# Designs tried in a protein design run: designed miniproteins, single chains. Part 77

Each design is a single chain, and the fold is of that chain. pLDDT is the mean over its residues in the fold that is shown.

## One batch from the design tools (miniprotein)

Design m2664
Fold by ESMFold2-Fast:
Structure m2664 (fold): chain A 90 residues (1-90)
Amino acid sequence: SSIEEIIEAAEAMKESVKELQAGKDPALATARLVGAILRMIGALLDMEDEELLKKVQEYILKILEKIDAKDYDGALKTIDELIAELEELK
């Protein structure tokens, strides 16, 4: 389902943020993060659910703000909150 695709993309974002936090390869971690966001947006566009699209967009922006601030723990917490909300839609 599209919800499962969005959850998989959110899990991929979470792993990318953990890689950024570890600092081993920031360029690769950033590329993986961008790929996960693009997959999530693609799945959302197929759903025609304006309320869900808006909600997930707000989560993505909050996650990106936390990453820009180097608040990786805050970004991970926000991704976990997003995943929990998406799991309730199954």
Scores: mean pLDDT 86

Design m2665
Fold by ESMFold2-Fast:
Structure m2665 (fold): chain A 79 residues (1-79)
Amino acid sequence: MREVEEEARRAAEAYRRAQLAAGADPEEAEREAEEAVEEAIRYAREHPEEREEVIEGLRKVLEASERALEALEAEKAAA
């Protein structure tokens, strides 16, 4: 569970930063990130046999969010 919580928080933080770079409201971005963390943790608790898949999914979200943030920052710098 600790690994799921750690990966979920990392993915959520990257997602939140990408949303903020896209011009999202800070409160809304934070709420969406926290809801996603809670959902991932709940699912992993209810489905212990799928924790490895949950962790892998969270790592993919982190990678996608980081790529999105880089693209958004590049767009903002070019605008």
Scores: mean pLDDT 79

Design m2666
Fold by ESMFold2-Fast:
Structure m2666 (fold): chain A 63 residues (1-63)
Amino acid sequence: PYRFVVEEIVSEDPEAAVRERIEELGARPQTPIEVKGDVASAIALNEAAREVIGIIARASEEA
């Protein structure tokens, strides 16, 4: 997994799109991700998916 989404800042529009995309994948983003620009948006989408998987793994560890 790549952890590059630490200092990403972007408008609300990309963030909403990222959240909706992940929701379509069957999971909800529980980590706030903001990306700048088109290239960054594409990267954030992939990172967001990984972040969600990480959260699910953590929940499994605790439960």
Scores: mean pLDDT 48

Design m2667
Fold by ESMFold2-Fast:
Structure m2667 (fold): chain A 87 residues (1-87)
Amino acid sequence: EKKEKLERLAKAIKKLIESEDGKEVEEQLEKLLTGTPEERKESEAYLISLAYEAKEKDPENKEDYELLIEEFKKGLSPELVKEILEL
């Protein structure tokens, strides 16, 4: 159950990295791991907005983007972000 959730989150993040905004996504993910609380909040807001846009462009993966948005709204810990990126 937890592993399936992490795999779905990893898939959504990978799709964002593979997009035209991929470089910016990677920079924002690095801020989630190494940034200040303020930088992490800004990065979460950016990634949430991009995930909403991705839902419109890639409806096949809509449920995975919705899961990602929900988790960012709850506040992803740096530890959880690292686990997702290592999948």
Scores: mean pLDDT 79

Design m2668
Fold by ESMFold2-Fast:
Structure m2668 (fold): chain A 62 residues (1-62)
Amino acid sequence: MEELYKEALEEMERLIVRLIAEQGLPAEEAVRRAAEELSKHFPKEVVERAYKELMERVRRGL
């Protein structure tokens, strides 16, 4: 499942950038919205792992 995790992480990163740029969402809200969208296409465990990673990056200012 490492391949699916990397795909989900990359897709979530792209969606977060789009949500911030096009809708002006705060970074934490963009991560939450991206995770909800990915849950339609990826297994729950993969989305949760990507969500935690990206939320940690946002909290670190990355």
Scores: mean pLDDT 80

Design m2669
Fold by ESMFold2-Fast:
Structure m2669 (fold): chain A 52 residues (1-52)
Amino acid sequence: SVEDQIRHLREVLARHVELIRNSDLSQEEKDEEIALLERWTQQRIEELLAQS
């Protein structure tokens, strides 16, 4: 279902965010990478909802 796909995308996002926060990147680089992932994930969710 679309709801299951959205849940999965949010779980994957949370795991990637945790990996970035635990990396040796600068705080600025971490914030930028997280923002990009959050934006991409949100766009993907909106696309899935629009295709229903």
Scores: mean pLDDT 86

Design m2670
Fold by ESMFold2-Fast:
Structure m2670 (fold): chain A 69 residues (1-69)
Amino acid sequence: MLEEVQKEIRERVIKLTAESLREIGDAIEEGIKSGDMKKMDERLKEINTKNLEKIRQLEQEEQELLEKV
């Protein structure tokens, strides 16, 4: 049961990492095409803030799942 919980959390982390890398890549590519480095930096900061919130949620979900096991 504990191993299943850890596997689920790891899969979520991998998915979040893949999504984050794609979002970052898109933001950089758009920044290069537009030439607006300031807007690119702001988008990257927004992505980073969203990712930190997702990590915090994942930590809470992990704690809740561990309490059920």
Scores: mean pLDDT 77

Design m2671
Fold by ESMFold2-Fast:
Structure m2671 (fold): chain A 92 residues (1-92)
Amino acid sequence: SELEERARRLIDEAVEKLKNKDLIGFFRAVAELSELMLQLPEEVARAIEQEFLDRVVPYVHKHREELRAAHAEAAAALTAEFRARAAAVEAA
């Protein structure tokens, strides 16, 4: 189905973003995947979830230190974006 194909594309995107240390892109893809999984039949959603975990978890364990640094950078970037948006709302 189109939804299953989109879910598998989102897994590929999430894994690619993770390998490129783009954690903001990774979590965005994960958020879209999570929303899409609520629309899939239970059995298909379980298979997609398992495929995602099988690809992500080993990579995270192997590259923990690199991802720790990337996470700190992503958290700083998101904090700066939230502060900028709050300042823009206050100025309006």
Scores: mean pLDDT 80

Design m2672
Fold by ESMFold2-Fast:
Structure m2672 (fold): chain A 68 residues (1-68)
Amino acid sequence: GAAAERQARADALAEEAERRAVRAILDGKGTEAVEILRETARQLEELGAHELAAHLRRSADQVEAIYG
């Protein structure tokens, strides 16, 4: 149903954002990694995926603390 489809989309967005953030970190682009995670967290919030959004925001804060 629509809720399961939204959850699958939210999970896919979070997974892709984490992959892109890792790639950005490996390329020395910590600021880009933070921006990817925060932008995706905003999109997840709009989808109602509040726990995934909070997770990506915490990940962004950790990346910024270490690499920013």
Scores: mean pLDDT 88

Design m2673
Fold by ESMFold2-Fast:
Order: structure tokens, then sequence, then C-alpha cells
Structure m2673 (fold): chain A 82 residues (1-82)
């Protein structure tokens, strides 16, 4: 199905964004905050942003927001091709 292939490509873009966010989290010195953010990223990028905001990690939140906006832009471009 064409729709199934498009969903798979969207998922691949999400996984690439998650990988970049995980690399940023690996630089985090607070072990507890790192574990919470890792768990959130496994569920959804927007949830990970909410966790970063709750923990008051402005630098990480900004990085996550930038990655999310890039992911959103890539998804929107793919949806236009659909």
Amino acid sequence: SEAEEKLKKIEEVKEKAKKKLLEAIEKEKDEKNREILLKSLEEDVPLAIQVAEHEKKEELKKEMLEEYEELKKKIEEKLKEL
C-alpha cells in the first residue's frame, strides 16, 4: 500500500530525530533526568519536549524543539508528496 510506505517513511524520520535527541541526552550529567527523557523519547517526541520543559532544561528543550520543528517540516513535505 502507498499509504503504508508513506507511514513507514514518516516513522523513519521520527526515529532519526529521536536518535539525535538521544545523542544530546547522552551528554546530560544528571542520571535521573537522562532516564526520564530516554523513556519519553521512546513514546513520542512531543512528550519528550514536555518532560524537558518540566525539568527546566532550557538548552535541551530548545534543542528538542528545533529537532521537532525539523521533523515536522520533513513530515509536512512528505505529506504534500502523498
Scores: mean pLDDT 59

Design m2674
Fold by ESMFold2-Fast:
Structure m2674 (fold): chain A 84 residues (1-84)
Amino acid sequence: TINQLLDQLESLVSSKQTQFPIQSLNLLQDLQVLRSTTFLDQAELQTLLEEAITVLSNPEVTLGDLIAVDIDLAVFELKEIVMR
């Protein structure tokens, strides 16, 4: 479920706080907003969350990877607003 994917992603992002404190905190805040929001395209959201989990599960994760994940989620939110 989307809530399970959000839980997993939040745990992964939290594990990166020591390496990337500012970007990890920003992403955690954005995930909290996402968790409280109802979206129409649940399938696209699930795919994006699964992709983000795959990226952040890589031991070679970079600051750029965290930024890219945050941008992908922000773009999804904007698309949902436009498609309503």
Scores: mean pLDDT 77

Design m2675
Fold by ESMFold2-Fast:
Structure m2675 (fold): chain A 111 residues (1-111)
Amino acid sequence: EATLAELLKVIKPYEDKVPQELVEALTDALVELADLIPQAAKDPEGLAVDIAAGILAVKEGKLSVKDLAILLKKRGIYPSHLELLISQLQGKIPEDYLEVLQQVLAEMKQM
């Protein structure tokens, strides 16, 4: 299993490439979930950037869906939290980004 540091290194080049609208929608959703996700309470914007960069890295073929699932678990995001996040993002972000999160959720349920 990849370490959190290794996964963050893979997504780092994508932080500057993520759409601002995606980061804003993720930040708003994570703030709503802050009492359930300690990392969202500490740094909702940083967590939003990590999630957005991870989604983009998966779309670009640089990160596997399984590795993104591992990254989110290491950030304290459980399957139930990701289900709530996907629900809150419905209609607020492009469907291709939601599809990546749905694939990540399926992988998390197998862990």
Scores: mean pLDDT 84

Design m2676
Fold by ESMFold2-Fast:
Order: C-alpha cells, then sequence, then structure tokens
Structure m2676 (fold): chain A 88 residues (1-88)
C-alpha cells in the first residue's frame, strides 16, 4: 500500500507540474500527503491526528483553487491516472 500510494503521488505531482507548473504541483503533493497520512492515522485508531491532518489538507483547498481552475484540476487528475497505470 505504501508503494502504491507513492506511485500515485509521483504520478499526480508529475501531471500537476506538466499542466499547472511547479507551484501547483507542490501544493497538490502536500494535500495528497496529508490525506494519505490522515488515512493511516485513522487506520491506526488515532482519530485526533487523522482529523487534524484532514483539516490541514482541507485548508489548502482555497489556495489550490486560486492557482488551479476546476477544469485544469480535472485534466491533472486524468493525466495522473494515465501515468499511474503506466508506472505499475
Amino acid sequence: MEELAEIALESLREAAERIAGPEAAELIERAFRLGVEAERARAAGDLARAEALAAEAAALEPELEALVSEETFDEIVEEARKLFFEKL
């Protein structure tokens, strides 16, 4: 699962950098990492940590929306999906 999550993150970062540039890629990578860590904390029973990490990820949404339009984000996700399956 860690390997799969890392391939997904690498694919998402690569797609974001290619389509929206390095600043958007950094923000998307941070949001993704926080989401993965929140799920790990939840799986471990650390609900307080999971909620804190999820809230931190959610706090990045306005900044991401300011840098990346909804249409551009959809393009990033679709490209990341293609790259993800190519790296498997």
Scores: mean pLDDT 79

Design m2677
Fold by ESMFold2-Fast:
Structure m2677 (fold): chain A 70 residues (1-70)
Amino acid sequence: SISEKMAEIVEKAKKGEKLTDEEIEFLVELARKALQEGGLSGFLMLKKEFEVIKDEKFLKAMEELEKEYL
């Protein structure tokens, strides 16, 4: 499921493991859908779940999504 895959990627990040481009893209796509369907509120809730992810590529993509909405 989407929830299981998301939890697995978040757990991997908590362990300090490097995320693949595919894993990063999956999380960014979830954030984009949250913005489109739930607005800024939905995005911020999902962003909270991903706060352990410190990958620069991921963080830049998330910042760009937030700016696109604002």
Scores: mean pLDDT 81

Design m2678
Fold by ESMFold2-Fast:
Structure m2678 (fold): chain A 72 residues (1-72)
Amino acid sequence: SAEEEKKLAEHRAKVGEEVLLAAAKYYGKEAEVEVEPIDADTARIVLTVEGERHEIVGSYSDAHRRALELIE
């Protein structure tokens, strides 16, 4: 159902935020992360790392990969 898809997208976003924050901590970088689901496969990630703000929009997996590359 649409409600179940929304809950799944929200859960994926929260897990994504936790993973990106853990990666920043591992690399010793100061970071703030916000992941916003747009639809079932698309997300917006706002990543501030070392005071620099990045906005990434794409499929959840591609946006997450690009955010990880910015942290390391």
Scores: mean pLDDT 83

Design m2679
Fold by ESMFold2-Fast:
Structure m2679 (fold): chain A 57 residues (1-57)
Amino acid sequence: MRFRALRDVTLPVEPPVTLRKGEVISTAELAERLQISQSQASNVADFLISLGFAERV
């Protein structure tokens, strides 16, 4: 799955991970950046989409 950030988003992880407005990223890439599983990254992406911070592409 791929999604686009609709705003700059800093995720509250250590170290902090920032997605830039307009950035298109896959759940696999998000999992790599956050050091989590791909299924967990999919849940994070769905959550950001539910908040209006990201959209599916």
Scores: mean pLDDT 81

Design m2680
Fold by ESMFold2-Fast:
Structure m2680 (fold): chain A 99 residues (1-99)
Amino acid sequence: MKKFPDKAVVTTVSRRDGRRLVAATAFFTDPVSKEEITAFATVREGADGRWELVRAEAFSDNGVRYEVSAEIDPEKRAVTLTVKSKSGVTYTATIELPE
């Protein structure tokens, strides 16, 4: 089963030498358990305006860590987060990065 986020936000965390560090965060709610899952990718603005993945993490409100992958599409300036639960549910969010 594939699930989409209830909410997604992009936050500029810091700037260094004119380059941004951005957190792209997605929130999911399991419709049965009502467990809240937070997934985020931290991405850095690199050379030539290309974004680079620094880290990706996902966890529940109960502190359980989930398997997460993050992929950057440089043409669309977007990061796609994919979270897999141990029950086989897949959560996905595509979050646009700032220009």
Scores: mean pLDDT 77

Design m2681
Fold by ESMFold2-Fast:
Structure m2681 (fold): chain A 77 residues (1-77)
Amino acid sequence: MMEERKRAIEVEAELGVMAMHAVSLGTPEAQKLADKANEAATEVGRAMKSTPEETREAAEKGEKVAKEVKEQLKKLL
């Protein structure tokens, strides 16, 4: 339970940093990546207020989104 919340907090923070980085690029493609990261961060934050099971699922989905956004950002650079 506590470990799941810590993981979710870390994932939410990573997604937020990625969203800020994407916004800084100033392109429509980067804006879509920022939106995707922000949506995932919002879902993780929402899930942390519910059950440990939902928190774990949201963190897992957030980690996948973070990986996808990171890979796409590298492709834009």
Scores: mean pLDDT 81

Design m2682
Fold by ESMFold2-Fast:
Structure m2682 (fold): chain A 62 residues (1-62)
Amino acid sequence: MEVVESDDPREAFERALALAREGVEVRLVLRTANGTAVVDIRPSDTPEEIERKLLAALLAAA
């Protein structure tokens, strides 16, 4: 599992998607002003699933 930290949700999504497509399991850590969102992304996740997980985590962190 790779850990990716980012302050930018779009950059985080693009990095996580690229790593997942390479067969890497990713733990994405988003640092925001309102808190930290953590998302576990599997290589089997679709881009839609990754986006949904990211949005859910960001909403939970707000």
Scores: mean pLDDT 78

Design m2683
Fold by ESMFold2-Fast:
Structure m2683 (fold): chain A 76 residues (1-76)
Amino acid sequence: DAAVEEAYRVAKTASPEEAAAFTIELMDRLAAEGRVDLLIPVAGAAAEGLRESGYSEEEIRAALERIDRHLRRYVE
């Protein structure tokens, strides 16, 4: 899906902070559109992109934590 590919691309190329903010906003838009089926795929794609970004482990971990925390609002 385009949203999944975009989450991966942004996470791979942007800063971890920007990637987390983008992914969270994208998840909120998808949820509002009734596309809750894409939330876990989008979060997973962002995690893959972040791991390939070349940023520090600390920055990647912080971004992943923010994304996971936001995702839990929809799946808990």
Scores: mean pLDDT 85

Design m2684
Fold by ESMFold2-Fast:
Structure m2684 (fold): chain A 91 residues (1-91)
Amino acid sequence: KEALEHEKKALELEEKFKKGEITTIEDVKLLIRHYSEAIKLYQKLKNYEKALKVAERLSKFLDILPVPKELLGDELEIALSNIASVYVNVA
């Protein structure tokens, strides 16, 4: 339940970002945080299929993100760590 709520929040924020409705670095960090929390919670639930899908979505979002990655600070490091942890668990 909690993992799904974080995933939904991240998807909502990503859609708003694409429409130009969110423009601050803090909103982008919040979006990334919701994806990261969804990944962590799905892994705790041993739902590795969902964790992998969310990790892939977050990875693609980070690849197309037009803002300088250094502005994301710790959120980027946490996100990359969570993505890596999923791939280790599926390997």
Scores: mean pLDDT 78

Design m2685
Fold by ESMFold2-Fast:
Structure m2685 (fold): chain A 82 residues (1-82)
Amino acid sequence: VRAEAQAEIRRIGEELLEEIEKAKKELEGKELESAINELKAEATERITRIAAEALRAEGREEEAAFVEEKGKKLAEELRKKA
């Protein structure tokens, strides 16, 4: 993965941690769990898109498609819990 894509993925991870901390201060119980799962699903979709695009830029189409499918399934599982 190119350095630019890696930096963007790290930024998304940092944003996710900040949003989870915000949610913990404003929400409790099931609402907090739902919010955290939605935030994780959104982060998963963003990371998957960036990773797949970077793989395609390297000519790794099969790996890109696999990463997209895996990320989509993970995001769907997280949203079912939200």
Scores: mean pLDDT 82

Design m2686
Fold by ESMFold2-Fast:
Structure m2686 (fold): chain A 83 residues (1-83)
Amino acid sequence: MATAEEVLARSRAAIDAAGLSPVGRAAAVAIAENGVRTAEALGILEEHADRIVAETAAVAAYLSTLSEEEQEAILRAAEARLA
C-alpha cells in the first residue's frame, strides 16, 4: 500500500528532476506535504498517489517559471498552511 512517506519520497524525486533553486525546491516540497497530508486525512492517499506525484511535478515546473521573490511568497503561503 502507498504510505505518506512513499508518496512524499516520489514527490521529492519529481521536484529534484525539475532543477529548482533551493527556495523553489522548498516551496514545491511544502506544497507536496500539504497535498499528502490532505489525501491521508481523507483516506484517499493510495487512490491518488500517482496523481499527487504528477501534480507535484507540474507545480515544480510552474515554480521554475517564476521569480525568486514569487517562489519565496509561495513558500511562505505553503508553510502557513502546514502550521
Scores: mean pLDDT 79

Design m2687
Fold by ESMFold2-Fast:
Structure m2687 (fold): chain A 68 residues (1-68)
Amino acid sequence: VLEELRKKLEEVVKEYREKMEENKDGSQEEKNKIFQEFMNKVQELLREAQARDPSITEEDVWKLLQEI
């Protein structure tokens, strides 16, 4: 479950970085929207992981994000 979560988080982080690069000359509002979408996806992945393994915590997600 953690390895699967890590792979999904890597994809979400990659998408976030690509969108930020595409919008680097954009408004702060657009950048904030991209960040909020990223955070929402991270929360969705945590909920999915917890449904499969209830021992997974927000701390596990935070550690994985720091490693990516």
Scores: mean pLDDT 78

Design m2688
Fold by ESMFold2-Fast:
Structure m2688 (fold): chain A 69 residues (1-69)
Amino acid sequence: DFDLEVELALAEIELAVTKLSIERYGLTPEDIKRLEEIKKRLEDIAARSTNPEVRKQAEELIKEIDELI
């Protein structure tokens, strides 16, 4: 499950950077597209992971994205 943990960490970083950009500059169409791409990656991680902590973290990040768009 290490590869999925790495993918989750990368998605978390990308989401954090996107959120900072949105807070500073406002929500753009490019940000919405990026958030949708991150969400799809998180949904894949949650579906493929056998680790309940990884699944829970992915699901929480999906909820954060849904609150942004």
Scores: mean pLDDT 85

Design m2689
Fold by ESMFold2-Fast:
Structure m2689 (fold): chain A 117 residues (1-117)
Amino acid sequence: KKEKEEQLKKLKELLEKAIAGKISEVDIELEYLGKEIALEIEKLLKASKSVKKLTIKAKNVEIEAARILAHAIMTVLRDDLELSLDYTAKTEEEQKEIDKIIEEARKLRKELKELAK
């Protein structure tokens, strides 16, 4: 789809600006969130020092992408970065699984924060 290519182009442009320190807030809206895009978001979270708020809205999230994001939340998410994640999955069963993955990651992140005082 031509719309998919345009979304990827805009996403890469936003990620480049964020990594370069030119923006403090990033809003990403995606039709599909697969492994490739999730890895780019992980790279952004790891490399950017200037981003204070990251909002991700995705209509179709793959379980593997959710696992990558969960790992990034637990390991590389900065304490001063606000991450907002709004998503849907292809099926109700997948939605429930992704919800558990993300919720568990957020809980573990909070616990790790308390331990790192």
Scores: mean pLDDT 75

Design m2690
Fold by ESMFold2-Fast:
Structure m2690 (fold): chain A 59 residues (1-59)
Amino acid sequence: AEEVAKLAEEATKALQDVIAGKNVEENKRQLLEYAEKLEKSGTGYAIGLAKAAREFVAK
């Protein structure tokens, strides 16, 4: 739970930086890394967040 919350916070920060145009490619790469870690948590919420992050990066 705490680990998922921390990953979600870090992913949200990276997403905000992409929207602001800051280090876009690096933050997209980090979003994919957070997605992999969220998928490994095995919770439905975390898997959903990981899917959304991957779809955002692929766009």
Scores: mean pLDDT 75

Design m2691
Fold by ESMFold2-Fast:
Structure m2691 (fold): chain A 86 residues (1-86)
Amino acid sequence: ELEEFKNKVKERIEKEISDPELKEIALQAVDRAYEKAKNLIEFARLVGSEVEKLAREKGLEDKIPEINRIVSKVVRETLLEYLKKK
């Protein structure tokens, strides 16, 4: 289920990102990706682009590599765990 996957990604982001501003961007990006995505593959692709959009809107383009590094790691690790349970 896409919602269960989204919730697991959000839980991991909350644990991995200590900076409140970067955490908020990452969590909002996940929510935006969930609204647009029809499946897990689309969700994984959209999360990164939504991070870039939100960071640019807030004038934090210099933080995009840091946020995307953490978010991409979290999404990848959550996908691997989800696949191992099947």
Scores: mean pLDDT 81

Design m2692
Fold by ESMFold2-Fast:
Structure m2692 (fold): chain A 73 residues (1-73)
Amino acid sequence: MVEKGKELFEELKISDIHEIKGKGGTKGFDLSNAGKAYTPEQIKEMLETEVKEAQSLEEEDREALAEYLSTLE
């Protein structure tokens, strides 16, 4: 669910580290065009390996976050 993924994104402050559409931090992986470059499955894998904030989430929450990020263009 996109809404749940968006809430998790904001709660974890992922935008402080990872850039979204030219906003937020630039220290981590750039997520601003994730939906254009990657499938939801690839985004979920990146959340498990590249996004430390998402590594502590349960699998269902990572899936919701990946679905939200896949909508970003």
Scores: mean pLDDT 62

Design m2693
Fold by ESMFold2-Fast:
Structure m2693 (fold): chain A 73 residues (1-73)
Amino acid sequence: MKAAAVEVEKDDDIDETVEIMLKLIEENNIDKVYISSEDKEKAEEIKKKLEERGIEATVEESLEKAREKAEKA
């Protein structure tokens, strides 16, 4: 299983971020994404959109936790 950790900035556009993530997921054969953001509502919306596209995603409390989970995957 190949996992990635992604930080979503407060100012990032949700739809643009999802499109960028999907491209990186496809190019790198990523199976799961761990998302962190200071804006938890934005992170949850991005998770929902990724899951609608068949990508497993989880919102993590911090980028550090997201990275730890991605490295152990």
Scores: mean pLDDT 79

Design m2694
Fold by ESMFold2-Fast:
Structure m2694 (fold): chain A 102 residues (1-102)
Amino acid sequence: SKFSRSLRVEAERLIDEAIAYLKKKYPNLTDEEIEKVREALREIADWILSKVDAGEEVTLEDALKVADEVIRKNPDLTEEQKKIVRLAAESLANLVNLLRKL
């Protein structure tokens, strides 16, 4: 749908903002470590968008559970990277729910 396409653009923008913040706060992170966070965020975004396409509600609790599953698949993530992944997942879920009400 047109709405799902718009949400994909907004999700990529949010991921880019999260990565920019990560690079600014932790300048010693390698490109490989940054790409692992980007891939984790895209996996979470794909899950959220699949729920939207199915007409299902996206709860903050569900988004955080998916974020924790993605974090478990990436055991090399630092505690700070894990926090950023969780915050980005919450922000994306909140954005989707807000845009659905508009």
Scores: mean pLDDT 80

Design m2695
Fold by ESMFold2-Fast:
Structure m2695 (fold): chain A 83 residues (1-83)
Amino acid sequence: KAVEYARKAAEEGDGIARNLARTAQVYAEKGLEGDPRAARMAHLAGQSAADAAKVQGNEKTAEYGEKAHRAGRELYERLVAEL
């Protein structure tokens, strides 16, 4: 889910918001491989993408960025709970 939402944020986004959403996607992919630090970075990058999109007035990228942020946090919490 985190990868899908970050990808959608990047597809709808431009400039900084797009780049942050792409970063969230890459880290979400690494998080799915079991890296909790990558999941944490996906969580943070998703929020940054959403914030940048809100400044740009891009509601779709902001919405998908928030969803990527939440999914990244859920992935991080699951991986940390397994430690």
Scores: mean pLDDT 81

Design m2696
Fold by ESMFold2-Fast:
Structure m2696 (fold): chain A 86 residues (1-86)
Amino acid sequence: MEEVRRRLEELEAEAERMLEEVRAASPEDFEAKLQALDDFVVKRGREIVEEIEKLGEAGEEALERLKELLGRLQERVGEVVEEHKK
């Protein structure tokens, strides 16, 4: 659990940092930074899921936390994308 908890905290912190970079990006850099964030979240999320699967039943809480974190990130990414289109 400690390793999964650490990875979830790192994913959240780094994704927040990258999202701020996307928000602050110039129009020329926007798509590249958004793609980098998406690639990071997909790769890191997959690694975390693999670690959770190794925990069996003990991983159920961590899987719920990951789903909630990813849901919040997707909503915030959508808001930033809408802001950049204006």
Scores: mean pLDDT 80

Design m2697
Fold by ESMFold2-Fast:
Structure m2697 (fold): chain A 86 residues (1-86)
Amino acid sequence: DAAVAALTPAELAAAIERGALVAEVALLAGELGDAEAQKRAAELAKAGDLAGLREIRDELRARLTDPEALARIRAEVERLRAEALA
């Protein structure tokens, strides 16, 4: 992929972290059924606001009290990170 091939290792790592963060927020908001959180996440992602995405991720993690759902989301995010590196 041309865009990935043009990145330094540090830039590639940052892009992977951004993708993983966006995916985790989307999965958390989906589990909570929170359409407003999903909308906020989409707006933050479009703006490239990584600090805002981390804040909403931490908020949603605190709200999702189901340890099984949290573990499942963590596993999916790690799978996506591993795929991006492969």
Scores: mean pLDDT 77

Design m2698
Fold by ESMFold2-Fast:
Order: C-alpha cells, then structure tokens, then sequence
Structure m2698 (fold): chain A 59 residues (1-59)
C-alpha cells in the first residue's frame, strides 16, 4: 500500500518507523493516521509494510 501514499507521506511514515525500531517505541496507529491524513487501516498496513522492510534490512 506504500505506492498509494504521496512521496511526503511515505518519507514521514518511514522516518517514524525507523525511530520506532531504533528506540523500541510503539506509537498508536490512530496518531500516525491523524498526522498523515490517512485512514487508520491504511496507516496500520503501510506501517507494517515499512517495519517489515526495515527488519529485513537488518538481516
């Protein structure tokens, strides 16, 4: 679902995902959705995809 987001929304969400992994933070998806102007379901799904990609990059 990342391809359905604007480049700005993708950049912000990726930055948030990186910070969450770096510091072991868990932000409510409702807060992320509100920040990006996305539905909660879209924000949750996009965040899960980004977290999976970042975790795969960790090997």
Amino acid sequence: TLEKLSPLQQTVLKGLAEQMLRFGLKLPTSQIAGLLGLSQSTASRALRELLAELEAEKK
Scores: mean pLDDT 75

Design m2699
Fold by ESMFold2-Fast:
Structure m2699 (fold): chain A 80 residues (1-80)
Amino acid sequence: GSVPQPLKQNPNVAQVNTLLNQALALAQTPQSKTLIQQAQVAVNQRDFSSALNALAIAQQLENNPAFASVVQQIVAELQE
């Protein structure tokens, strides 16, 4: 389904940044690395909608189960 999940009002930004650093290390394409960096900027600005959009695009570019697992953890930290 394409129904957006509600965003957390007070996510753990430090934990999300740790997971984003792990995703960046696991990213294999330069496009995915750029999107993870954009997500880091968005998270630090508390723009979680933009962060989730960047993560969704990055996940479509990567065929790496470890990367997908870390991105799913980030999404869970940002969404209810």
Scores: mean pLDDT 81

